# Designed miniproteins, single chains, continued (3): the designs that were tried, part 15

Each design is a single chain, and the fold is of that chain. pLDDT is the mean over its residues in the fold that is shown.

## One batch from the design tools (miniprotein)

Design m8495
Fold by ESMFold2-Fast:
Structure m8495 (fold): chain A 77 residues (1-77)
Amino acid sequence: SAAEREAVAARLREMLRQLRELAKTASPQQLRDILQAARLLRDQFRAWADRNDMPAAQRAELLAEIDALIAEIEALI
């Protein structure tokens, strides 16, 4: 449902916020772990979005938000 998609979007954004905060004080090893977590989150989100018929525009927007975090963390490593 649309409500379920919005709930997942909100939860995803909260998880991205938490990962970004963790990255601020992370060691190089912890940054690699955060990067792996963000990549896994991306894969899990894509699979969930496909199974739940998420509109392409909303899917693209959320994937771009995940990709932005991944790029930020990669720049720190």
Scores: mean pLDDT 87

Design m8496
Fold by ESMFold2-Fast:
Parts: structure tokens; C-alpha cells; sequence
Structure m8496 (fold): chain A 100 residues (1-100)
């Protein structure tokens, strides 16, 4: 499925952003928790427990949380995180288009 491929790509980019935030804030436990939640969300989507719409909505909530956390970072780390988030937003927009 094209949506499944895009979902996996979005999750991998979000994991990169989360790890970058965790490293920059020295909060590896927060990064681990958010990655675990992402993995569980992807498993729930792939197993049919969560709809594609619910999956995208949940990822958008996480993106907002990561944008707020990025404000605490140094300018260079913030720029790198925001670039990853922008790429994720484009993927989520593509998924929404495919669901229309």
C-alpha cells in the first residue's frame, strides 16, 4: 500500500527528530518513551486497530509536541528538527490526499 509506505517513512523521520531533541535536551528517557509510542501506533495502524485518519491525526498531535520541544533547542538543532518536521508534514498531507 502507498499509504503504508508513507506511514513508515513518516514514523522513521519522526524517530530522527525525537532522537535529535532527546540528545539536545539530554532527555534520552523522553526520546525512548516517544519512540515506543510511535512504534505502538504504527503497529496498531498496520494491524487495522487504528484507521489511517486516526493514525495521521495522532502523528499531527505528536508533531505539535515536537515543535514546542524544538523551541528549547539551540538554533542549529532547532533548524534540523524543523526541517524533519516539514518533511513529515508533507508526507501526512500526501496520506490525507490519498484518503480523499
Amino acid sequence: SEIEKLAKEAVELLKKAINLIGKALNEPELAELLIERLNKLLEAYLSGKVSPQEFVDTLEELVKKLEELSKKLDPESQQEVLKLIEEVQKILDKIRELLS
Scores: mean pLDDT 89

Design m8497
Fold by ESMFold2-Fast:
Structure m8497 (fold): chain A 67 residues (1-67)
Amino acid sequence: DDVRRQQVQSLLQNSQNYMNQMDMYNQQADQYGRQGDVDLARQYSQQAMDYTRQSTNNLNQASNLQN
């Protein structure tokens, strides 16, 4: 099914995009932490964790569509 295949590809691409955002936010968290901006470091770290969850959700949806 071409529609299902497109949905799976979209979910996998979204998952990768969320992982890229996670990496960016983790890098910012590390930078703010080194500068002593503990509150900003924590906020960026929490956002990175949220992106990890969104990536995992997209991967799970893609897996379910393949089964």
Scores: mean pLDDT 86

Design m8498
Fold by ESMFold2-Fast:
Structure m8498 (fold): chain A 59 residues (1-59)
Amino acid sequence: SGSQAQQQALQQRIQEELQKAKELKPYHDKLQEAKVNGTQEQIDQEKKEYEKKIKEVQK
């Protein structure tokens, strides 16, 4: 059904994002730490590493 298809699509997107988040967690944590306690240079560096890892997991 349409509603079941919508629920499946949403659930798959949620699971995909959760799996991606698990693989990105150490990079995400470093970026968040830099945003809270770091300098702009640290934020930029961790952001680049996070974006690089996102590209890897999106292959």
Scores: mean pLDDT 79

Design m8499
Fold by ESMFold2-Fast:
Structure m8499 (fold): chain A 90 residues (1-90)
Amino acid sequence: SMEFNKQLKEAKELFEKGLKYAELGKTTVGAQVQRKYFDLAIENLEKAIELYKNLQDKYGVTEELQKNIEEAEELLQKTLEERARIGLGE
């Protein structure tokens, strides 16, 4: 459906924003700026996961949605771990 494709595109755009902010958090120097980027990454990834799960609930489970959720959840976990390491022994 047009609505499914629209929401899937929105979820993918949120995931891409999360990925870009996670990269900025890893590559930027300075604890305060790193925290800001990781927090933005976490927010966008959580929104992407929420939207993918809502799509599964309404339209059913697909391999694409499962893969997208797994990918976003893996990146979210890595980002949370990176966020937690800021200021520890650095």
Scores: mean pLDDT 88

Design m8500
Fold by ESMFold2-Fast:
Structure m8500 (fold): chain A 83 residues (1-83)
Amino acid sequence: SRDALVAQLRALADQRIATVGMDAATVAAEQARLAAIEQLPTDLLQRIVDIELDDLNTTTNSQYLAVRDRALALMAEIRALNA
């Protein structure tokens, strides 16, 4: 469901913040970005979750490049929605 995808994205963001030790201003910016992402269509939310999960499991350069290319394609689609 959409709510499950949103919850998963928030959990992944919280994990990154806890791991990196971001300051309050960076955390606020991250939360604002998540709020914008949460307004995207469900199919784009699913693709963001899939990319973030695959990125966490990246172990080779070719896997990294494949995940990067998927992320760039998704970013282009999101930008097109705001054009």
Scores: mean pLDDT 73

Design m8501
Fold by ESMFold2-Fast:
Structure m8501 (fold): chain A 94 residues (1-94)
Amino acid sequence: EKLKYDSLLGRLDVLTRLALEEGATNKEQLDAFLEKHGIDRERVNELIDEAIKLAEKLGDEKSLRYAKAFREGNIPEAQKLIDEIAEERRKALE
């Protein structure tokens, strides 16, 4: 379960970074970014829904906040949260 969750968050992290680099800061701009790159919007929503479900099950409040921010198109907040998650995971490996 953790490996599936970590893989899912990693895929969403890459997508968040690319969207922010292209100036997507709200839901409309995120939707335009996904369409421009031929990324399936339904599949992205499915990944977000799975991330929310797993975060709730694991009690991972920060990842839950991240997934909700991404869903709402608040890409700057999502990027901040995923960077914090990455730093926490890095420290856990010490």
Scores: mean pLDDT 78

Design m8502
Fold by ESMFold2-Fast:
Formats: structure tokens, C-alpha cells, sequence
Structure m8502 (fold): chain A 80 residues (1-80)
């Protein structure tokens, strides 16, 4: 399920958090919160029968884009 995939990806991100500055950790945690918000929206819409296959795909792509943004932050902080 998308929940299992998202949680797995968050777990991989969380493994990097102890190696980052406090400021970078705060930024990454904020983006994780945004991912969880979008996921809650996806689940709410699916439960209500309001999401089309395309709308569900768009929300999944938005979640994936945020995960990619987190990895960019992690890589940039490691290079500083």
C-alpha cells in the first residue's frame, strides 16, 4: 500500500537525521509533516470515494516530490 511505501521511505530518511545539524533536522521534520498531511488527505478522499485514479496519482507524485526534496537537503548539508 502507499502507506507502507511512504513509511518505509520516511524510515530511511530518519536514519540520516542524527547525522544532520539541528537546523537541517528541523527542515526535514517539517517536510515529513507535510508528507503525512498529504497522505491523510489522500486516505480521507479515498475513504469518502472522492478521489479519482488520476487525483490519487497526483497526490502520490506530490508525496514523492517532497521525499526527493528531503534527500536534496540531506545531500546539501553533507557537502557543507
Amino acid sequence: SIREEVERLIEEIEKELPNLSKDAQAKVRSLIDEIRRLFEELERKEAAGEVSGMEGTILRLQITALISEIWVIIEQEKKK
Scores: mean pLDDT 79

Design m8503
Fold by ESMFold2-Fast:
Structure m8503 (fold): chain A 60 residues (1-60)
Amino acid sequence: MEAVEKKIEEIRKEGKARIEKTIELLRTHNPEISEEQIELVRQTSEILTDIEIKRIEAEA
């Protein structure tokens, strides 16, 4: 039974996929978008994903 590990894996993969998708959309709409904006999007999304993972780990 890998319920907790599977949830963490899914959340992590979904978070990463969402971040990359958002960055691609940003570049598509504005190829000259700054690295600072891309990093802000990445950092914010990673923080949210980390919070979710930490909560699942705590519940395990």
Scores: mean pLDDT 76

Design m8504
Fold by ESMFold2-Fast:
Structure m8504 (fold): chain A 91 residues (1-91)
Amino acid sequence: GDQIKQQADDMVAQARRDLEELKRLMDAGKATVTQAIGVILRIIGDILDLEGWYKKYKNTDPQLAEHLKKAIAELKGILKEAMELLRQLPK
């Protein structure tokens, strides 16, 4: 329960840090397509992990399941922002 909630919160916090670093690199003209793809793939992996935990616990721990749903929604929002940044990068 609590350990999984903390891991979900840590995943969201890490994704937000990765997104802000990508934005900072873009402002400096140093962001690469490879870096943006790396951030996107890590967030997708985290979403899949959290969805796996949600399916496992949805019938046994409703509070954990609700916390995981919120974390997944946050990660999907961060993923959308990262994908928009990738579209803006020079090719």
Scores: mean pLDDT 89

Design m8505
Fold by ESMFold2-Fast:
Structure m8505 (fold): chain A 97 residues (1-97)
Amino acid sequence: AEEYLKKAKEALEKGRYEEAIKYAEEATKSKDPKLRAEALIVKARALEEQGRYEEAKEAAMEAVRYAEESGDRDLLLRAIGVVLRAIGAEIDRELGL
């Protein structure tokens, strides 16, 4: 699962968003809530970069749940930040101004 998370992050950094989503989804099969939350954050960021804001929001909200289960405050704040970014990007797209 850690290997898939690493591949997902590398794909995201290279702008390979579909590949990042694929590897992130494999990483979410981990039973570690911290690793699942990190994978869902990568997936949400890749979806946001593709303009798939509703799907990005759903993935980020799932990341919040696993981050809460992990007890990692910094991870929880990162997940919440991605939710807010996805919502903001959707609003900006609709307003166009």
Scores: mean pLDDT 83

Design m8506
Fold by ESMFold2-Fast:
Structure m8506 (fold): chain A 79 residues (1-79)
Amino acid sequence: GPSKLELAKEEVRKLIEEIRASDLSESVRSGGITLLELALTSKTAEDMAKDLRAVGDWLASQGDDATAARLRALAEELE
C-alpha cells in the first residue's frame, strides 16, 4: 500500500484545492498554497512533518485554525 509520506502528500494536494476554492483572502490563499506546494517537495516524512507544522502555524496566525489543526495532525502521523 502507499507509504505514510505518499498518503500525506495526497491529503496536502486535497487541502491545496480546498484552499483554492475557499473564501480566504487572496494573500492567505496564495501564501498557503505556495507553502504547501513547497512541502510537497519534501523527500522524507521527517522533513514534510516539519514543513507541515510550519505551514499550520502560519495559517493559524492568519486565522485559519481549521486547516492548521489538520496540518498539525498530519505532521504528527508522519513522526
Scores: mean pLDDT 87

Design m8507
Fold by ESMFold2-Fast:
Structure m8507 (fold): chain A 100 residues (1-100)
Amino acid sequence: SEIEELKKRLEELEKRYRELLAEIDRLEDDPDADPKRLLELQREVVKTQMEIIELYIKLYELGAFEDPEIIRELGRLKELRPQFEKEAEEAFKLLDELEE
């Protein structure tokens, strides 16, 4: 089903998000780390966060959750989506500036 495919994609993205954060933490503490690699990872974090948000909203719209607290929080997430999109656009602009 569409719900099952989206849930599988969400789990894969959440795993990737955790792996990206762990690599960033490691590189931030390393004085010999390539700063370009850190910027690439930060860009991938923003992309992954936005994909996770979109998948949660899609699952919410499909009625994939039964917990009333989760349903309420995902309703708020959907209302905040335009703000998250603007924040992601600003993050990408800052990362592009740092890469130049």
Scores: mean pLDDT 86

Design m8508
Fold by ESMFold2-Fast:
Structure m8508 (fold): chain A 74 residues (1-74)
Amino acid sequence: LLEEIEEILEKGKKLPSELLPSALHEVYLLALQMSKEDQKKVIELMEEFREEIEDPRVKDIADRLIEKLREHIE
């Protein structure tokens, strides 16, 4: 699962902005199936990916999903 998430995010760097929300939601859904320790790793990966997002609406979607995942870990 972690390897799949890394691959989705790596491919995401080359995707047009309109496809990024779907990729980010897929990452979030996969993360929910993982242990809390692995979910923390996914948050780190999503935070790194967030820095590469130029579209402010997509960046907002990423921020919202990161926040939801953090709340799930608490």
Scores: mean pLDDT 80

Design m8509
Fold by ESMFold2-Fast:
Parts: structure tokens; sequence; C-alpha cells
Structure m8509 (fold): chain A 79 residues (1-79)
């Protein structure tokens, strides 16, 4: 089944790209005004956030937040 893609440009110059899978899982990627990926958010089919990843201007991961099925959150900073 096909995924759907949506692109939204914000007034601050950032861009949000949303991809929805056939199973209803959603991935939201945020790009800054220079086109660098700053954040990726993963949502399950029920619309719950399951993972958030942040990136620096060089595309390096700075943190990963994992949300468990019970709603528990764990944030790991990446050096």
Amino acid sequence: AASTHEVTKNADGSTVMTTTSAAGRRTVVTLDADGNVTRAELYDAAGRLVREITFDKDGRITSVTTVGPDGSRTTTAVP
C-alpha cells in the first residue's frame, strides 16, 4: 500500500514533512530555513508519539527520546 506525503512551509522559514504509512504510522520531519533536518517525530497508528530524534546543523543526532507503550519516556543525549 502507498504512503502519503505532505509538505508544509512555516512563516519562520522552516519546513515540515509528514509521511503517513499504509498502517497509519506517521513520521514528521522538521527542516530549518537552510534545509537542514532538525527533528524527526514518529507516531503510531493511534496518533501517539513513540520516538523523537533531534539533529544539529551538521545532521548529527543530538538526542533520542523513546516513548514506551505505557507512556514512559527515556531521553538519551548523544555526544
Scores: mean pLDDT 79

Design m8510
Fold by ESMFold2-Fast:
Structure m8510 (fold): chain A 82 residues (1-82)
Amino acid sequence: MIAEKAGETLKKAAKEAGASEEGIKKAEEGARLATLGALTGDVDLATEGAAKIAEGLNELPSQELAQKVRDETGKIVEPVVE
């Protein structure tokens, strides 16, 4: 549920920011994996997710937009991790 919501949030934000279809898919999958890794304590899974998020966000037209997308995703996962 939370992992799926994080993926959907990042997907929507990346799409609105003008990311490519490939970038949107990577950001969505990365957010889901990173959230699952954080919830289960699987460091490898969390690292893989973070790498995919970074790769997806690298498709965005500006670093300011990428930072806003990261902030929005953090708001979803923070209540679960804390």
Scores: mean pLDDT 67

Design m8511
Fold by ESMFold2-Fast:
Structure m8511 (fold): chain A 61 residues (1-61)
Amino acid sequence: MKKKLDEILADKSLSDEEKILELNMVAISAAVEIAVSEDPEKKKEAQEVLDRAQAAIDELL
């Protein structure tokens, strides 16, 4: 999860609109993972990804 978020942010081939779309997809996936996962460690990682994705979207607006 964390690696994909970093890849999106570092990818200079993506436009700002493409980055926002990709980050929204990451945020949705992280929220689903939090809801479905029984693993506390996986839930914590998903929450961190969700928080980071939301912060990145705000910065790109």
Scores: mean pLDDT 78

Design m8512
Fold by ESMFold2-Fast:
Structure m8512 (fold): chain A 76 residues (1-76)
Amino acid sequence: MLSEEERREQFERFLDLLEEQFEDLKKEIQSLSEEDKQKAIEHLERLKAFVREHADPEIAERINALLDELIATAKA
């Protein structure tokens, strides 16, 4: 089992990766079919819930803000 500190470090690394790849992820989402966009929205919403449950509140807020932008991109 991961320790609380190891879990926090993993979420921090995930945030860094998400920020680095954010523009590329938006472009990929924009290129998806309507069906795949709906699946992406469902996956992103589940990921937001997971982050909210397991991550430090400040890190969760930052990650979920980026995930919200990806969801908005999929809905456009």
Scores: mean pLDDT 82

Design m8513
Fold by ESMFold2-Fast:
Structure m8513 (fold): chain A 93 residues (1-93)
Amino acid sequence: SDLEKAEEAIKKAEKALEEGDLETALKYLEEAIKYIVRLLSEGKYEEALELADRLEELLDKLIEKSEDPELKLEAEILLGIVGIIRGLAKLLG
């Protein structure tokens, strides 16, 4: 399911962050967003919101740990997308 795929991507992002592999963490967070958007399209607003909250926490940690301006900017863009997802999930749920 898209929920299971989002949770797996988040778990892999958490592990990459713990190991200091920020580029790999960012890739998995981006993948998680893809599945969260699918959950929104399926009317699974509560699940999408809960996952978006977890994504926000992980993106904040990645931004804090990053000294690479490009990677930091990419993470900040994803954080903006997560904010939109949270807003839509709250509005539609």
Scores: mean pLDDT 89

Design m8514
Fold by ESMFold2-Fast:
Structure m8514 (fold): chain A 73 residues (1-73)
Amino acid sequence: ETQTIELVVEVPPGATSADVTVYNPTPVDQRALVRDENGNLVAEAVVPAGGSVTLTVPAKPGENTFTLVLEPV
């Protein structure tokens, strides 16, 4: 099943990226898609069944809002 999660990330001055760790507790591989507040795709990966993946997303200092979509592959 497809899941959608809103992510809010605080980034300090001088940083240009943030790391998002995605965990997949399901028995099937999931496709992770991260979009910024304007809907632009900024990161994607396949998260293996029972595993995790760290995605690096571009960020601005202060509060950044992203949308994470998880769907079975």
Scores: mean pLDDT 81

Design m8515
Fold by ESMFold2-Fast:
Structure m8515 (fold): chain A 76 residues (1-76)
Amino acid sequence: KASEREALRLLGKAIQHLKEGDIDSAVEYAEKALELETNPEAKRKIQEAIRHAKEGDIKSALEYLKEAVLLVGEAI
């Protein structure tokens, strides 16, 4: 319950920093979300997002992070 809400918050921060061009901070937030996440499919999406972000593929990274947010669900 608490870890799910915190993972969603961290994924939101990752998306925001990625949109602002702060790739390093986006990766750090995504890695923290990955540590808290328990859904295997959401974990896979976060891992793909981190990989694409590190390769400079910001569009794919953003798409994977948004898919992870949808899989985890909104915190409401």
Scores: mean pLDDT 81

Design m8516
Fold by ESMFold2-Fast:
Structure m8516 (fold): chain A 85 residues (1-85)
Amino acid sequence: MELIERAIEAAKNKDLKKMEEIMKELGKKFEKKTSEELEEYKDFGEKLLELFEEGKITEEQAIELLILAALGTPIEELYKLLEEY
């Protein structure tokens, strides 16, 4: 998917703002989800950006979570994976 390709490129370039924008775009793509669920995906993207900026997760881990989110992984599973990292 074009979105996943953009996510990988942004992470390779360490463009944290672009990574956040991509996560917000992923939230919008899930139009059939409730507004609350879409907000959770946006919050998750902001959390990923914060953790990456703080050096608590690696670039590869951030990319992996973005790809899983794009594939429709439930938000609860994304947070569980983030806790294991």
Scores: mean pLDDT 67

Design m8517
Fold by ESMFold2-Fast:
Structure m8517 (fold): chain A 70 residues (1-70)
Amino acid sequence: HMTPAELKLVAEVREAIETSKLPEEVKEELRKELDEAVELLASPDVRTVVGARLRLIGILLDIEILESQL
């Protein structure tokens, strides 16, 4: 069961990918990373869940950096 904050973060990452100016090939790679992170958020292992949350934040930062190079 994901927390409301985790659900909001996942929604924000999806929105950031879809509204970004990045090439479609890059968006597909980011969607795959997002889906993998979402799977890990369902883990019973706290360390795995923390890693998944950090990955979600990393995806947002990667989008910002990549867009700044356009």
Scores: mean pLDDT 84

Design m8518
Fold by ESMFold2-Fast:
Structure m8518 (fold): chain A 62 residues (1-62)
Amino acid sequence: AEEKVKEAVEEFKERAKKAKSAAEALQIGAETLKKMSDLPEEYQEKLAKELEKIINEWVKES
């Protein structure tokens, strides 16, 4: 489960780098969470928090 979260975060980072707007990055994040919806809620929440941090960093650079 932890390994799948790390892979999802890494995949999201690569996809988010190509995003042209914060809205697009949020859309990619939502898609990533939807793909990982079969994970226990604990890991889904952890993934959501990691994605939020990455999006905040992306917005800061924009």
Scores: mean pLDDT 74

Design m8519
Fold by ESMFold2-Fast:
Structure m8519 (fold): chain A 86 residues (1-86)
Amino acid sequence: MEDEIRRLAREAGLYAGEGVYIHTGSGGFGSFVGQMVYGLLMEDVDEGIEYIRRLLDMVKDNPEATKKMEEALRKAEEARRLREEK
């Protein structure tokens, strides 16, 4: 389960080296935010999804960040589905 969630996060473009990176047009901030989202997705997928939705609202005026957040949201929802399957 955890390995599958990590794989989906990486495919969503949330992975950078030791953690998950979301590109928001600011390298330092994007890396920090990505690591926080990765932690939430690994511990609580629903909380991670809500966090990504809030980030999407905050970066609506940045097209590059919006695209990355939308992809992250899709992959996070896929990860939640995997956690619900027994």
Scores: mean pLDDT 57

Design m8520
Fold by ESMFold2-Fast:
Structure m8520 (fold): chain A 67 residues (1-67)
Amino acid sequence: MEELVERLRRVLDGLAAAPPEQKGPLNAEIVRIVNEFIEQKEKELGRPLSIDEIADLVRELVERARA
């Protein structure tokens, strides 16, 4: 979890500083990190997450990355 938060923080920092032509790959990396986080949580719970649970987890991940 902390590794994914640190990776997201670095990508967000890079996205803010990147020229437009490099933002696409960084946006793709954000999606990949979020998907890994969701998969990890689903594995811990032993069930799929609802859309609302996914939204809450994404919010939590972003809040941790901003801290």
Scores: mean pLDDT 76

Design m8521
Fold by ESMFold2-Fast:
Structure m8521 (fold): chain A 68 residues (1-68)
Amino acid sequence: MEAEKVAEKLKEKFPNGKASLEQVRLIVTEILGKEKADEIVARLKEKTGGAPFVTIDEVREVLEEVLK
């Protein structure tokens, strides 16, 4: 449920399907809190090799893993 809310907010704010790690952190913090935002951003950095931008699909995959 929370994973879908984050993905929906990201799609609303970033229709091109890409967001910076800082933008992802802000949205996740608002919905899930800072601790979950830090965990999700860390996993995204590992998955992307430290890329400054991520796709919404990559964020959704990490959210589903973290929130299981």
Scores: mean pLDDT 78

Design m8522
Fold by ESMFold2-Fast:
Order: C-alpha cells, then structure tokens, then sequence
Structure m8522 (fold): chain A 74 residues (1-74)
C-alpha cells in the first residue's frame, strides 16, 4: 500500500505507527503550504514535532514528497 511504502523508511528511523498517523494528519491539515515549501522545510507544518521533522530531513526530499502526496489523497 502507499501507506506502508511511505511509512517503512520513517519506521526504520524510529517513527511509531501513531507518530506516522499524526504526521499524515498534520500534512493533510496544512492546505496553506505547497509541496515545495514543505520539502524545503517540513518544520513549517503545524503539528510536526521535532523528532518527526528531524527524521524527514534525514530521509530527504523524495520521502517528504511521498508523504505530502499520500496526505493529499487521504
């Protein structure tokens, strides 16, 4: 599933299933931010905690993009 494909790299860096659900919801609620803005700085997403932001930055732009696209479809 798209969910599993996006979550697995985040899970390997220590993100819990609940943390991932919260992250998807935070991205879904961030309609004021473009994909480009979120890729440039995921910390701008309201509800994204420091741990989640650090994991996203470590994984890089393709993982942030995949999460953004998953959240828009949810």
Amino acid sequence: SDFDTVYEPLKKLGLSAQGFANLVQAFKNSKNLSEEAVIADPRKVKGVGQKSADILIALGKDSIKALYQLAQKA
Scores: mean pLDDT 83

Design m8523
Fold by ESMFold2-Fast:
Structure m8523 (fold): chain A 59 residues (1-59)
Amino acid sequence: DKLERAERGVAEAVALAMSGRVSAEEAVRMTEDALRYGGDAFSEEEARRALEGVRRAAA
């Protein structure tokens, strides 16, 4: 399922950002790739919140 894989990708990016294993830029890139893979399964608002969450986790 594309949605499940995309959600897993976003969760992984957040976890890696929180653990400091990746840079903020890399975590955002991973999230963008996951959202692109999910396509129409994500609303613009859901995509925006996911990106904000990753940026916040990396800060």
Scores: mean pLDDT 75

Design m8524
Fold by ESMFold2-Fast:
Structure m8524 (fold): chain A 87 residues (1-87)
Amino acid sequence: MVEELLRRAEELVERGEELVRRARESSPEEALELVREAEEVAREALRVALEAMRLSERPEDISRFAGLALQAVGILTEGRLIREQLK
């Protein structure tokens, strides 16, 4: 069901963004752990969004999941940058 996949992808993106936000406010040790969790959550969000796009028949649904996939890639990019700054 497209609605259920949308809800799941949105929840995963929101969790990933929250983890990245917390990582920026945390000690280096805590930030590394939070970034790893954010990257895992973002990879799952990307997987769900791409799978939903493949299964979607309506352009509107494809567009929504494409937006979520882009947000998930953003979380992965931000996580990588934080990790590189922390060594």
Scores: mean pLDDT 84

Design m8525
Fold by ESMFold2-Fast:
Structure m8525 (fold): chain A 87 residues (1-87)
Amino acid sequence: SAYKEAYQKALEASKASAEDLDKALQAALDEMHSSLSGDDFKEAFKGFLEGVATALRTNEKMRAMFSDEEIEGVVEAAEYALSIDPR
C-alpha cells in the first residue's frame, strides 16, 4: 500500500528518530490486533491512520523528526490508504 511504502521511506530517512516512531506504531498495532477482531480492527486501524496523519501535521515533535517533504509524503500516503479501505 502507499501508506506502507511512504512509512518505510520515512523510517529509513529519519535514522535515530525512526526507532521511536516504529516502536510506538508497532505497540499500537499489537494492542489493536490483540484486543479487536475483523471489522472492529479495521475501524480502529483506520482511526489509527487518521491519528498518525494528524500527528505528523500538527505535532511539533513529529515535525522535528522529519523533513517537510517526508511529512507530506507520509500524510498523503496515510490519507490515500484511508480512501481505498477495502470493505
Scores: mean pLDDT 57

Design m8526
Fold by ESMFold2-Fast:
Structure m8526 (fold): chain A 78 residues (1-78)
Amino acid sequence: DAAVEAIARVLGLSEEERRALLELGLDPEAIARFLLTETSLSDEQILNGLRYVAEHHPNPAARALAAAVLAVVERLLA
C-alpha cells in the first residue's frame, strides 16, 4: 500500500519493520502502537516523521493516514 510505504520511507524503517507494518493494514491504532513498541524510533522521530508525511506528502491517502496515526500517537503519549 502506497500510504503505508510513504510512512515507512519517511520514518526510515528497516525492510523487516516495513513488511511488519504492511501486515497491519490501514488501522491507525495498530500502526501507532507498532511504531511506539516494535521500532527503535524515539517518540520525537515518530512525531516529526508522521507530521512531515501529513503536511508534505504528494499522496493524499498517505497524508490522511499519517494524520490519523499522528493523532493516535499524540493521544498515547499524553
Scores: mean pLDDT 85

Design m8527
Fold by ESMFold2-Fast:
Structure m8527 (fold): chain A 70 residues (1-70)
Amino acid sequence: MLEKVKKIVEEVLGRKVGDDDSLRELLNDLEATLLVRKLRGEFGIEIPLSELRKLKNVKELTEYIKKLLS
């Protein structure tokens, strides 16, 4: 799961990211919107943009997605 989420984030940013890199520092508003859309398409989940903004890094995003899929 982590590697799949990380890959989607990297596709949105056009660069590699670390698991603990700050999502708030990496993602502008357009990139955050694109990420939400890609995650919806990939996992069939709805993530409000406001909730995405509260997640610190790819690890927290991955755990949030796992919780929604449980």
Scores: mean pLDDT 80

Design m8528
Fold by ESMFold2-Fast:
Formats: structure tokens, sequence, C-alpha cells
Structure m8528 (fold): chain A 60 residues (1-60)
């Protein structure tokens, strides 16, 4: 299973290459669902921050 860092780096790179925000959200949600329950809240907050950064980049 990939680490949080690897998944976030991969998703960020794919978003910069043109992946839609909707697909980014779907991939992050699917990954978060595989994590231990105690990690989900923290990783969800991190994912929301990442998505917001992607949305700002796409709002040019």
Amino acid sequence: MPTVEEVFAQVWAQARAGMSVEEVRRRLEAYIGTLPEEDRDLVTEMAESLVRMIELEHAR
C-alpha cells in the first residue's frame, strides 16, 4: 500500500498535468477509505488543503 506522501505527491503531479479536480477528489477519498480509522480525520484535512491548492491553480 502506498504511503500518504506517495499518494499526495502522485495526485498533485497528475493534477498539475491536467487531471480534473473531481478525479483528484475521487482518488483521495478512495485512498482515505483504506486508511486506519485513527488516521482518516488528519489525512482528510490534508486532502482538503491539497484540493484547495489544485482548485486555485485551475482557477486562472
Scores: mean pLDDT 79

Design m8529
Fold by ESMFold2-Fast:
Structure m8529 (fold): chain A 81 residues (1-81)
Amino acid sequence: SSLEQTKKSLLAGFWLIALSSEIFVAERMIKNKADQSLIDAQLKAAEETLDRLEELEDVMSPKQQKLFEEAKKRLEELKKK
């Protein structure tokens, strides 16, 4: 239903904010040369948030889908050695 789709879209928006924040923290940790174990833990937290968002991808708006794809690319770049 339209109402149920709206609720799930709002939930996706919430998790997109969380994912963006987690990626931002990881980027800052890398820039500041934090301990690798702390960076790895932050990246793992971001991956767990990403997994939750993948389950909501079918209810995302086009704008949310674009933000999600951009976040996935940012996370993949941070995980490359």
Scores: mean pLDDT 86

Design m8530
Fold by ESMFold2-Fast:
Structure m8530 (fold): chain A 58 residues (1-58)
Amino acid sequence: MKEEVIEYVKELAKKYNLSDEDLETVINGAKLLVDEGMSFEEVKEFAEKAIKYLKERK
């Protein structure tokens, strides 16, 4: 499951052209949620929201 989440986040980061630092931040957050027992679906929603916030910041 962690590997699947990491791959999903990497694909989104590539699509949205995130910096390496932003990608690492989202991956670390996603890993923490998996460790807390969050479902893959919930972690995917987190990753999508986090990427949107990072892309919309000034």
Scores: mean pLDDT 77

